# Designs tried in a protein design run: designed miniproteins, single chains. Part 29

Each design is a single chain, and the fold is of that chain. pLDDT is the mean over its residues in the fold that is shown.

## One batch from the design tools (miniprotein)

Design m985
Fold by ESMFold2-Fast:
Structure m985 (fold): chain A 58 residues (1-58)
Amino acid sequence: MGDQAIDYLRQGNDDEAIRIVQDLIRNGDFDGVRRIIDFARSVGRYRVARIGELQLSL
């Protein structure tokens, strides 16, 4: 799952990356979400990083 989100971020497909973040949150995979946030931040995809951070704040 996380690898697909990374590929979507590389492609500039933020909406699909966000969908995967939401799926990981529902499944309790918080480490997967953190990995996606860190990668999104590293490549300047700040919208995805911020949405992931907000989802983790619960």
Scores: mean pLDDT 80

Design m986
Fold by ESMFold2-Fast:
Structure m986 (fold): chain A 81 residues (1-81)
Amino acid sequence: SAAIQQLLADTEARLEEILATEPDPEKQRELGERLRDEALARFDALVTEEGLNVSPSAAQDFLQALDELWARFLAKVEEQE
């Protein structure tokens, strides 16, 4: 889905912006966690409120991709400590 791919791309870009603009690793984690929660809420809204027909496998692929983005973000935060 184009909507899901855009959500992932936007989330990645915003995580990268946090790393570029926030010098405090603890605040980077807090901002990143909020952004991850926002991405999950947006995905839920796309499925439930906007009626996006998502297969169970596509939903799992989204969750896996988001987990991979989050893991890469945390690794970069830890490199700054």
Scores: mean pLDDT 84

Design m987
Fold by ESMFold2-Fast:
Structure m987 (fold): chain A 67 residues (1-67)
Amino acid sequence: TTEAIEAFFQAVAARDIEAAVAALSKIKDLALAKSLLELVDPSLRGREFASIEEIQRALREALARLP
């Protein structure tokens, strides 16, 4: 939903990893969740994910690497 996407970007801007992951978990579309992850870390483009849980783990790692 639009609300989950807005919450995701607000959390990313605030560097709130747990809030970003929680917002992403409300997105049931794996392709959309993958696209949002790629916006946070473009180096993950083309990477395959089998589940939302894998995307959530990749998101935690990506946000931890940001300055």
Scores: mean pLDDT 77

Design m988
Fold by ESMFold2-Fast:
Structure m988 (fold): chain A 81 residues (1-81)
Amino acid sequence: DRAVKYLEEAAELAEKSGAFEAAEYFRKAAEAARAGDYDQALAYLEQGGKALSRSDIPEEVKNKIIELINKASSLLLEAQR
């Protein structure tokens, strides 16, 4: 699933950049998406986004992660329909 791949990429980038709390939420979102629990995946994505906004990593890296989670979010919302 492409949504899971985008979430895994977002988690890896967040972890490598030091946004560990955000990375944990993106990993949980990917696990929920794999289980077909799209509501839970979206909830973890929202928590991860909030954690990312509080992180001290560079804005350029935050913007790349936001692009990945936006792509994942769109796919999860489509799958929920």
Scores: mean pLDDT 85

Design m989
Fold by ESMFold2-Fast:
Structure m989 (fold): chain A 86 residues (1-86)
Amino acid sequence: MEEEELKKKEEEIKKYMDEIYAALKKAAENAGEMPEEERKRLEARVKELNKKIEELLKKDPSLLKVAEEWAEELQPEVEALQKKIE
């Protein structure tokens, strides 16, 4: 039963990270054209998702490896998008 709960948490972290990537990609694609309010909303959402990931990792440190592995796979793309929207 604990194993099923762990899998759900792993999927939840991946969903949050996917949503962060999608938000950054949307911001980058609309860079220079996106209203300030929309940019602030996307930034706030990304911060919220990062906090949710941190809370999950606090509760279950075994999820750290899953989060790190997924972050490493997306890191080059996320970094490129962040540089574009900065």
Scores: mean pLDDT 71

Design m990
Fold by ESMFold2-Fast:
Structure m990 (fold): chain A 92 residues (1-92)
Amino acid sequence: ADEAIRRAVEEAARIMREAAKRAAELRAEGREKEAELVLLEAAVEAAERAIRILEEALEKAEDEEDKRRLEEAIAILREDLRLARERLEELR
């Protein structure tokens, strides 16, 4: 579980760092709305990739405690994904 959670966090952080850099450039140009869209689109992508990593780990997990921890992490990410998608829809 720990290895998969670490990989999911690292991948999500990578996506968000690239988006934050782009958002900063857009904000410097006065394009605040576009900056917000870039960050929300990245949040969706980060959550989807993290969920995929954790679901693959869950399929291979044999320990019940590892399964529980992975299921909890996936549930949190699915809620984050739902909220990010709702915010994107409101802005488009």
Scores: mean pLDDT 86

Design m991
Fold by ESMFold2-Fast:
Structure m991 (fold): chain A 85 residues (1-85)
Amino acid sequence: MTLIEEILEESEELGISTIPPPGWIGQITNSPNTEETLTIIGEMGGDPNIDPLWGMSLSGTGISNGLISEEEGIETLEEILESHS
């Protein structure tokens, strides 16, 4: 099982489901770096340390768009998972 699959299963078990505001993907995708992505999430009322959906979206989108490395994304997801355990 990959770390991402493990986090998805744990998020489902925790019952965490957030409906992000319209356009959030576009805002995150156009973010030039992790710090600005976190700022955008915060401005939209999300907190990746409280809501794993935002953390997973940050890491997945960041990796896919080259905003963060796969290693950095995984480390961020592990930290979020640990904070919810």
Scores: mean pLDDT 49

Design m992
Fold by ESMFold2-Fast:
Structure m992 (fold): chain A 89 residues (1-89)
Amino acid sequence: ATVSPIVAKPQRSSTPVVSFTATLDLPGKQVEGRAVSVDTGEELAVSLERSGTQLTMTTVVPREATTIRAQLYVDGELASEAEGTKLPV
């Protein structure tokens, strides 16, 4: 059997990143992502990408923040919330 190699590229030395993944099977719904630093209360910029039924929300974590709260809104209502921690530098 042919197995494709998995290549992981670390981004921690230049741009520490936390990613959140969600599944959404509902077509035509408005989706909005938010991220907030739990440590500083700062609202962070997010990149939201959709691939089929999967949504990936990515945020760059500033040096002084460790824990990020991600919120996913569907049609203006909070649908999902999760916390992610960047790895120590």
Scores: mean pLDDT 65

Design m993
Fold by ESMFold2-Fast:
Structure m993 (fold): chain A 65 residues (1-65)
Amino acid sequence: MSLEEALALLEEKDAELARQLREAVERGDLDTLQRLGTLLVIRHPDPAVAEALRVLTEAAERRRE
C-alpha cells in the first residue's frame, strides 16, 4: 500500500481525522500520528485501517530522517 492509497482509505473512513493524519505525516509528528491513529483504530477496527496507519508512520519517520 502506498502513502497516497493509505491516505485515501483513511479519508473514506473519517475525512477529518485523515486530514489531520496527513498534516502529522508532513510534519513528521509521530506523537500526533500515534494519538489520532489510535482513535481511528478504536472507531474503525479494520485490518486495512491498521495497515494504512503503519504506512503513514513509516512515511512520517522518513520525513524526520
Scores: mean pLDDT 80

Design m994
Fold by ESMFold2-Fast:
Structure m994 (fold): chain A 85 residues (1-85)
Amino acid sequence: HMTEVHNRLIGLALRAIGAILEGNYEDAIKDFEAMSKLAREAGYTRAAEAFEKAVESLKNGDVEKALEYLREGIRAADEEDRRRS
């Protein structure tokens, strides 16, 4: 059902959310940057763009917007993965 890339993106997303809940925004930014790179390498362009916007939102202190972009990126990665299944 899910590729290894999609499973790794979910793992990074859960780690990033945990970091945000603990106030560790720098760690969350690193996780979002890793997700963007992984998505681009996998050809999940829409997911990568969403994760890049999540990074920008966190750097601007907009946690709510960052989480919205995280959700959009995961949704886009799921759609792109399913199209290739």
Scores: mean pLDDT 82

Design m995
Fold by ESMFold2-Fast:
Structure m995 (fold): chain A 66 residues (1-66)
Amino acid sequence: YSDEEIRELFEKYDKNGDGKVGFSEFVEIMKELGFSEEEAIEAFKKYKDKYGKIGYEEFLKAVREL
């Protein structure tokens, strides 16, 4: 996937417009990108902020390290 396709998926799941996605949205995006649910769960634990959210920058790091 291109960075543009990844950004479009992130924005599609950021329904509340806070610039971040929660656990359920993150797992769905990662599965759309072809990752397993287990990979998505481990990535979320590693890259989530102190509020239990992942922003776009952290999301890109998660995708690039998997």
Scores: mean pLDDT 79

Design m996
Fold by ESMFold2-Fast:
Structure m996 (fold): chain A 97 residues (1-97)
Amino acid sequence: MELRIRFVFELPEMPQEEFEKKAEELLTQFGLLLRKLARDVGADSVEVEIEKIEGNEVTIVARMELPSEQDGRRIAEEAAKAMNAKKVEIERVAPPA
């Protein structure tokens, strides 16, 4: 089933150039972690992107096709814990009507 997992990260206040570099580094590291966790449950395809930046908060969205919602919850919990995410939200993607 297709799941969208949103992770919100709060970074320290810093100059915009440093913030952009930190957000890019975060996306890279987080993408590697999510792909590893997804592979552990038999999923080979993970798409990770920055959805938005608001103040010092970075929202990263992962889209993945997983065998079960339980696998999605496990990945969300492990990734959030490992990367110290402020919050995480899991959304099941409905097929287009």
Scores: mean pLDDT 79

Design m997
Fold by ESMFold2-Fast:
Structure m997 (fold): chain A 69 residues (1-69)
Amino acid sequence: SMEKREKVYEAVREVLAPDAPRESLQPAADAILKLVEKGYTAEEIAERLGIPLETAQRLVEALKKHGLV
């Protein structure tokens, strides 16, 4: 849903780039949502997206806070 997608975008924006425009973060938000819905771990998300493990862990925690996982 658009509401779920919006919450994922907000979590990604806050962890990765608070000042980045939506258009720049939307592909990352969509990729993260897809991996999380498949049950991927923070380590697997980090590997698949090419981001630091610490960043992936913070993203998973933010998604849990918003009820997305």
Scores: mean pLDDT 75

Design m998
Fold by ESMFold2-Fast:
Structure m998 (fold): chain A 82 residues (1-82)
Amino acid sequence: MELYTPSPELLALLREAGLTEDKVTRGQLGNALTRYIRKHGLLDPEDPRIFDARGTPLGRLLGKDRVTGEELMAAVEAHTTK
């Protein structure tokens, strides 16, 4: 099973989402991001495929205000090493 090592910035967001591990599986990463999104109410009500991360630490990490779920996962994985 492949493990990802998050960047310090990503790790801080994952810890806010309740993740305690230093290395994560792809599934753990996805679950923690879903928990973070729900906790902060980042899902766009007009388009459930779009996340609005404007003004959040997640938006700063991504460098974009609005992303799809696929773009979110790809951008977050870019902040990890194997």
Scores: mean pLDDT 75

Design m999
Fold by ESMFold2-Fast:
Structure m999 (fold): chain A 96 residues (1-96)
Amino acid sequence: MLSEEELEKLFEMLKEIYPGLASVSLEEFKEFVEKYRKAVEEGLPLDFLKSERERLIYAVLSYAELLKEGGMEVTREDIVFVLLTTFPHRADEVLL
């Protein structure tokens, strides 16, 4: 799993790339992460995610954790890739 420092770096990169999340606080992001990590570990389906924003955050987080498990560093390009491939209808809201 991502460390607290790695989560903070991921969140700052995500807010720079997707300005629609600029109003979300780091505390709110961390609370979301803790809530959904536990739910995922219990094998709950993705339909428990209530909003597109929550699904977007989850998609980025899941991919970042997958990269870390593979020994890879999470880059801005990785976040852009996830956003454009999972949410192509939001491409105009993504910076870069």
Scores: mean pLDDT 73

Design m1000
Fold by ESMFold2-Fast:
Structure m1000 (fold): chain A 86 residues (1-86)
Amino acid sequence: MVSEERAEELARRAAEAAEAAAKEYTKGPESIAKAIGYLLAAIGDIIEVGLGSKEAGRRAGEAAAEAARPYDEEVARRVEEAGRAG
């Protein structure tokens, strides 16, 4: 299982990546590939947290959604769903 220290690190990285994805997603077509890259990184980190604890994964997804929501609601929804999917 992922350690609590590693889970905290992954959750923080996921929130940062989700915010970055949401910001890039709103910039238009030239930034779509970059937005997708950040979104996949956030989802991967959230899933890894969820492998250690379903509840920790859910919280990581919610925190990432809160970071992304001011910039793009769809990105926020996707990372929240990733946290619940574990």
Scores: mean pLDDT 80

Design m1001
Fold by ESMFold2-Fast:
Structure m1001 (fold): chain A 81 residues (1-81)
Amino acid sequence: SMEELKEKIFELVLEARESSPEGRLKKREEIRELLIEAGVDEDLAETAANGLELDAQDPSATDEQLRESVERLLRQLEELK
């Protein structure tokens, strides 16, 4: 479901924030693959995963702001279907 997808992606974003550079790239790839599995276009999934990885690198971002970023992104992707 979309709610399960949001929670899984949010967890991956939080893990990316705590990860090494190599681990962060792996989390980005996992987010991309989850989006593709959910029916998102490959180019859109790559762009979305890149954006969330950049959000995870922002040291000023709160957990709440990262959750809001994930929710906003998935809402936008649903509108593009």
Scores: mean pLDDT 83

Design m1002
Fold by ESMFold2-Fast:
Structure m1002 (fold): chain A 64 residues (1-64)
Amino acid sequence: SVEEQIEQLIEERKPELKKASPSEQERMRHDLVSEVGRLGAEAGLSPDQVVELSRRAGDIFESL
């Protein structure tokens, strides 16, 4: 599913995020949240689903 593909994208970014500097992590966070939102919207997910997936992408930085 599109949601599964987005989750896989997030997981693929985790190794890079863990190795990145704080400034790099902030840029990567912004880019990842934007990319997830775009992919969800293009796949026809509801606005609420897109917001939830983007929130999960952002939250990954708090769990590093």
Scores: mean pLDDT 74

Design m1003
Fold by ESMFold2-Fast:
Structure m1003 (fold): chain A 106 residues (1-106)
Amino acid sequence: SVEEWTKLGLKAALSGDSVLAIKAFAKALELDPKDEAAEYFLRGVLIKELPQYAEKIKALSSEELAKIAKAYAVLKEKLSADEAESQIAHLLENPSEADSVIEELS
């Protein structure tokens, strides 16, 4: 299933569906936190979406990366672009709050 999620993420990324790509790669990384390919692609797609936060995204652990990425996907679906950016900027400074954001908006 990790390979299937990673393949889905790659297809989504190639078609420009960044939200689906993020969700798929985050799911792959949740299933196998040691999957270097899923981590690499998830970090890459998140940096492409949020280039102004590239250095903060590079500093996240695999666990923090998966949580922040899931929070970003939910924020982008539920909120305006400006509101999503404001919330994700806060979460990049406070990664432990990502689970609360996912619960409140899911």
Scores: mean pLDDT 83

Design m1004
Fold by ESMFold2-Fast:
Structure m1004 (fold): chain A 75 residues (1-75)
Amino acid sequence: PSPLLKRVVKVLDDSPEAQALLGRTVKLHYQVERVDEDNELVAATDVETKKPYNLVINITATYGTDTAELVGVVD
């Protein structure tokens, strides 16, 4: 969704490693995980019961053979 994409862009903008790849054609892949306060994966049943969780965004930015891997936590 659009709001999540804005968060991904913000994580990239705040990363010096990702900034080094800007100005070139970059391929982005991202994956979102739900984790609890102890950084453990939240079970699907707990998500359905609306238990609090944090979103962790794992981003891979690739230009040619160069790759930057980023992890951002969102509230």
Scores: mean pLDDT 54

Design m1005
Fold by ESMFold2-Fast:
Structure m1005 (fold): chain A 80 residues (1-80)
Amino acid sequence: AEQVQEDVDAVMAAMSEAIAAAVEGKEVEPVEAKTPLAQEAIERVRETVEREFKEGDLETTVEKAKEVAKEEVEELRKAA
């Protein structure tokens, strides 16, 4: 009944972890997702943070990460 909320929480956790890993130069801690859709969303957020951080500054990376995470959350809500 709360699958969508769990998937949303996983995506948001992955966003925070990817940003922290990029800032601190650490490996991204794996975030567990229960659905393939959430797993793909987590991967897209991670890839976006990595790409934006290499090409932009930290502030731009954070804003883009939030934007992508919001889009992925909307997609998860549509799949519910």
Scores: mean pLDDT 74

Design m1006
Fold by ESMFold2-Fast:
Structure m1006 (fold): chain A 78 residues (1-78)
Amino acid sequence: LEELEKELEELEKELKEAEKLAETNPEEAIPKLEELIERIARVAEEAEKLEGEEAFELVIRATLLLMRGAVTLSFAKK
């Protein structure tokens, strides 16, 4: 669980950077956003296999980041 939490924190930072990139250069941001969405989805899938409140919270956090990434990707593609 701790390893997945660290991975998600790193992905959140990368997503924030990709969001900034999408504002200035959406063409470069699109492939990064697609990769980040896949990586965040993997974290959510691994967390779903785990039991407990902390694992459930991690699934929720990952799902929110997925929604955020998907929205940003949609705007970048126009």
Scores: mean pLDDT 80

Design m1007
Fold by ESMFold2-Fast:
Structure m1007 (fold): chain A 88 residues (1-88)
Amino acid sequence: MDEGILWLVKEALRLRKFGAPEEVIERYRAQLDEALAQAKKDGDERFVAAIEAMRLVLDGKPFEEIEEALRKAGLSDEQIEEVKKWLE
């Protein structure tokens, strides 16, 4: 579970770090919005937090804003530190 969430966050980090055409980013955001709506409907609070963290990454938010969502998603301190290093 935690490793799967970390993998999804790393995909968003990869898109932020290396870039993609605007249409690719907009399509990915639309997919995250659909997944967020479904996770909220299912009551999956951890997955809601994971999708919110991915959205914050794509929006170019600083680590301090992303960290809270990562903790709510159930990532360990070591996994959160790995995300911080990816944002450097």
Scores: mean pLDDT 81

Design m1008
Fold by ESMFold2-Fast:
Structure m1008 (fold): chain A 64 residues (1-64)
Amino acid sequence: DTVVKYTLYDENGNLAYQGETPASALPDDILAGLPPGHYTGTGVFTYSDGETHTVELEVHVPAP
């Protein structure tokens, strides 16, 4: 299975989240743990054959 390592920084550039999840998991599982705000960062996909691919991420967590 493909695993994604997420690294997210808050609007001030401080590390807000770093963790690994199966690529089948919804981003909502990560977002539920974050305070409201704007985040930027990367997702590193590691495929079952050991290949990797990096994507840039932009995430907005709305206030309740």
Scores: mean pLDDT 73

Design m1009
Fold by ESMFold2-Fast:
Structure m1009 (fold): chain A 66 residues (1-66)
Amino acid sequence: SKEEIQKKTKETLDEAIKFAEEAKLAEAKRQLEEMRKQVEKNPPESEEEYKKIMEEVGKIIEEANR
């Protein structure tokens, strides 16, 4: 459902932010927090939109861990 997609998206972003904070990846944390604010304003309505958000999260974390 739309509600499940929104919940899953927020949980994934919250986990990613926690990971970035614990790993001391300041720039990644900032970018992920900005994405979290955008999701609050414009929550995803489909699995396709969720996957795009997941892809961006993965990209931010991957670049920060190099």
Scores: mean pLDDT 83

Design m1010
Fold by ESMFold2-Fast:
Structure m1010 (fold): chain A 58 residues (1-58)
Amino acid sequence: SAKIQAAIDENEKAVEEMRAWLEEHREELTPLQLAVLELAINGTEALVEILKKRLAEL
């Protein structure tokens, strides 16, 4: 459980950092760079939800 919680915390922090960086630099990004970052953020958020569901089953 501690390892799952650590993974949740790490990935939530990564999402916050990616979103903050994206908002700061949005106008400087190419369409491809924007799409890659949005995909990474969405994928990481989906992973966090899966991990939270797994933790709740313990």
Scores: mean pLDDT 85

Design m1011
Fold by ESMFold2-Fast:
Structure m1011 (fold): chain A 92 residues (1-92)
Amino acid sequence: SSFKVKIKESEREEFKEAVERRIKALEETLEKMKKEGVDESILETVEEFIEKLKEALENLEYSIDTLTAEYLGMLAEEGIDLETLKKMIEIL
């Protein structure tokens, strides 16, 4: 199984708030991508990242598998343009 790190009790609230914001940002990005007619393969990848973040939130654990999803969520929250985000996903 992949490397996993449990979130410390003192950090749980900050972790939950941060991950929830990133999930919301990616969900909003996914809706915009659907409206722009982005390729289904890219849409599926974004949906997989959202699910990985939801799993991290449910389990209160970081895994190597969630780091990329969290990073993309951070970029989406910061307002990175859809074309740049799409190109980053295509390279992954």
Scores: mean pLDDT 78

Design m1012
Fold by ESMFold2-Fast:
Structure m1012 (fold): chain A 86 residues (1-86)
Amino acid sequence: SAAEEEMRRRALLRTAEAVAEVDPEVGARILALLADEKNAEAAMDAAQRELVRFITAQSAEAAEALAKTANEAYREAREEMLKELA
């Protein structure tokens, strides 16, 4: 659905911002992928692949911290969407 796509986009954006705090170059590249309006679904898929690749390449502790941030980002996006649909 459009609402689920928007929730995913917001969550990926927040996670990419967290990655940019660790690695500004990688974060900027992922944020640029998310800005591709012409191919929004493909852009989100590409951004998610880059996020997973980056996170899994980190130390166990750093990967766990980034995964927690990603889960919190999805929760926040879901809460925002539920308020907008109410």
Scores: mean pLDDT 82

Design m1013
Fold by ESMFold2-Fast:
Structure m1013 (fold): chain A 68 residues (1-68)
Amino acid sequence: GPTTAAAWTAAGEAAFAAGDLETARRHYGHALSLDPSNERARWLLAAVEAELAGDRARAAAYRKKWEE
């Protein structure tokens, strides 16, 4: 299974692309537990949590942050 922050982030992105938001949230959380300074995983987690909360506008704003 994934053993690095990058591997957990990639697993989260795959889950997110599949529409499995809860699995994506857990995988991004694992990435941040291994590397709390990973800004990409932080923005990706924030976007997934916003979508799970029903705040699609906030999710879209957070997704824009990893493009900067």
Scores: mean pLDDT 79

Design m1014
Fold by ESMFold2-Fast:
Structure m1014 (fold): chain A 98 residues (1-98)
Amino acid sequence: SLLELLERSEKLGKEIIEHATELMLKQLEKLRELLKDKDPELAALYEEAIRAVREKKLWEEGVNVILEELIRIKNEKGEEAREKFIKKLIEASKEVKE
């Protein structure tokens, strides 16, 4: 049940970040297209920005930070401490409606 709650929260967060990332990429791609004939150097800069956004995939970095912290807590303080931390995350998520 805890895993299901985490997966559902991750899906919603992922969809929001993916949508925002897609909108940002579309704007960057429009700028690149507009400038490619008029200013090739600026078009190349926007191409680099597009690559960086695609590489970072912000939602994956968010998930990794949480997972890394859970692993760290378990290794340093044990399983009970990890479970208490998960409980705090769930309690915080309940307080943030929308």
Scores: mean pLDDT 64

Design m1015
Fold by ESMFold2-Fast:
Structure m1015 (fold): chain A 73 residues (1-73)
Amino acid sequence: SRERVRELLRRRAPEAEILAEIDAIEDEEEREEMRRLALEVDIELGLARIARALGMEDLAEEHERRAEELIER
């Protein structure tokens, strides 16, 4: 379900678990929506990780916040 995908994204579950839950969605449009959401969240969390590694804590926190906003929209 869409809510299950959002739950997995919130707890930062492994990619394989997220993809398996997305693939279980029978509606093609909802499946594509969840694939796009997972990609957008992964991009934001990836940017946060890199920013933190570079000592840019404020930027890392902003990208983490954007990821949370994406999940809850």
Scores: mean pLDDT 87

Design m1016
Fold by ESMFold2-Fast:
Order: structure tokens, then C-alpha cells, then sequence
Structure m1016 (fold): chain A 120 residues (1-120)
């Protein structure tokens, strides 16, 4: 049971890492359309928040709003704004899934640690 919980936690961590990387890639693409320097700052801030799913999601939402604002400030921005909005929606979806898998991995590790202490 303890070994199975740890193995499942590792599988969920791997899935979370995949979703995290997909989120960063979408933010980079959105930023390249609007403000590449702002995208770089967003990615750095999100990587610093990697171990805190709540802070990660809040950081993403804040920077997506700033990227979208920069896209709207461009001349003839209608197509660029539409692309940034779509990329942002996809990034938020992957970020929310990342939060779920990361929290599940943490919960499984906590349960495994508790069971290991009870066995001692």
C-alpha cells in the first residue's frame, strides 16, 4: 500500500510537470505575439511558484491579463488579441489541471508518510 501510494504520487507529479511545461509554452507563445519581455518575466515568476499551485495559478492569471493588455495596445490588434485570448484560455485550462495533479500527488505522499509512521 505505501509503495503503491508513492508510485501513484510519482505518476501524478510527472503528469503535473507535463501540464506545467504546456502552460509555460502557451504563455511564451502569447507573449511573443504581444510583449516578449513580459512573457519572459511571467515564465520566471511561474517557475518560482512551481511548488505552490495556488500562487502559480494567481501568477498566471495576473500575467495573462498584462499580456492581453499589451496585445490590445498594438495597432490593428484584433487578430493578435483573439490569438492571445485563445492561448490564455488553453494555458488556464492546463494550469488548473496542473493544480489538481500536483495537489493529488502531495496528498498521496502525506498519506504514505502517515501510514509509514503508524507501521513504526
Amino acid sequence: EIEELRKRAEEYKKKADELFNKTLELVRQAGELADPELAEKAIEAMEKARDNPVKFLETLKKYLEEILKKAREQPDSEETVARVEKLGEEALKFAEEYTVYRNQAIALEVKADELEREKA
Scores: mean pLDDT 84

Design m1017
Fold by ESMFold2-Fast:
Structure m1017 (fold): chain A 78 residues (1-78)
Amino acid sequence: SEKAKEAIDLLVETARRTQGDAEAIEGTVRFLAEKGYISKETAEKLIEAYRELVAQGLPVDEFVEALRKKAEEIIKEE
């Protein structure tokens, strides 16, 4: 859906611009849920996926690509 694509693109762009800053990512996920782009349950899953990816210590480009794939997977199930 258009909203799903916009949610993923905003999340990925935020991750790239902030190099995966936790406050920026969590703030973006909360914003998307508050605006109705994603559900609260989806927001919680995205934050969990983000934390798992951060633990892997990937270079920024690989982290951003992995986050996009996880976000697409999680949001598609909504």
Scores: mean pLDDT 82

Design m1018
Fold by ESMFold2-Fast:
Structure m1018 (fold): chain A 71 residues (1-71)
Amino acid sequence: SADLREEMERTFRLVEELLEQAKVADERTKAILYTVAGILLAGVIYDAELAGDEEGVKRAEELTKRLREEF
C-alpha cells in the first residue's frame, strides 16, 4: 500500500543517515549504528515481503549486504 511504501521510504532514509554517521564515528559508536541499521532493515524486509514489494525487498537486502561487508 501507499502508506507502507511511505513508511519504508522513511526507514530507508534513516538507515542511510545512520550509515553516514558511522563513517566518522568511533569503533563502539559505529558498531551500535550498524546494529540499529540492521534491525531497521530486517523490519523493512518483513514489511516489503508482506506487501509483495519485490523492489523494496531487493533494496533492503542490498543495504543489508553492504552492512555485512563493512562490519
Scores: mean pLDDT 83

Design m1019
Fold by ESMFold2-Fast:
Structure m1019 (fold): chain A 78 residues (1-78)
Amino acid sequence: SPADKKAFERLERFKQELKQAIQSMLSEGVPGSLAFSIAEGVLDVEVAVLKLYEPEINQQKLDEEVQKILEELKQVAS
């Protein structure tokens, strides 16, 4: 739906910000496991905020997209 598309575009932008944050943390000597854990926690908050802005979003599709993002963030932190 148009609402799903808008929500996923927002989430995609946030994913890029989290990737940059992980790279910044790694450059400062933060262990990858900790950098990933911090990014995962921040993503959890953003997903909660997204649900407030788009209450009609398909929850299953959102959960699937979040899992895909977590996989990408884990690869960046490796």
Scores: mean pLDDT 85

Design m1020
Fold by ESMFold2-Fast:
Structure m1020 (fold): chain A 69 residues (1-69)
Amino acid sequence: MSLEEARAALAEGRRLEAEGRLAEAADQYHIAAVGLTEVLGPEHPLAQGAAAFAEGLAREVYGRPAPPL
């Protein structure tokens, strides 16, 4: 995944969350987290932030830890 694709997924997640489409937002944040981690590494603030958003929203939507990758 490219950095541009990962950023687009992060932006789409925020848009879906603003619309109340939380399950779809969680999916986009997960895609962004994976892509940012692959491009920037797991220690990068953007990768960590996207992963935290994906995990938090997945717990709220699904009532469980983030699903396996």
Scores: mean pLDDT 75

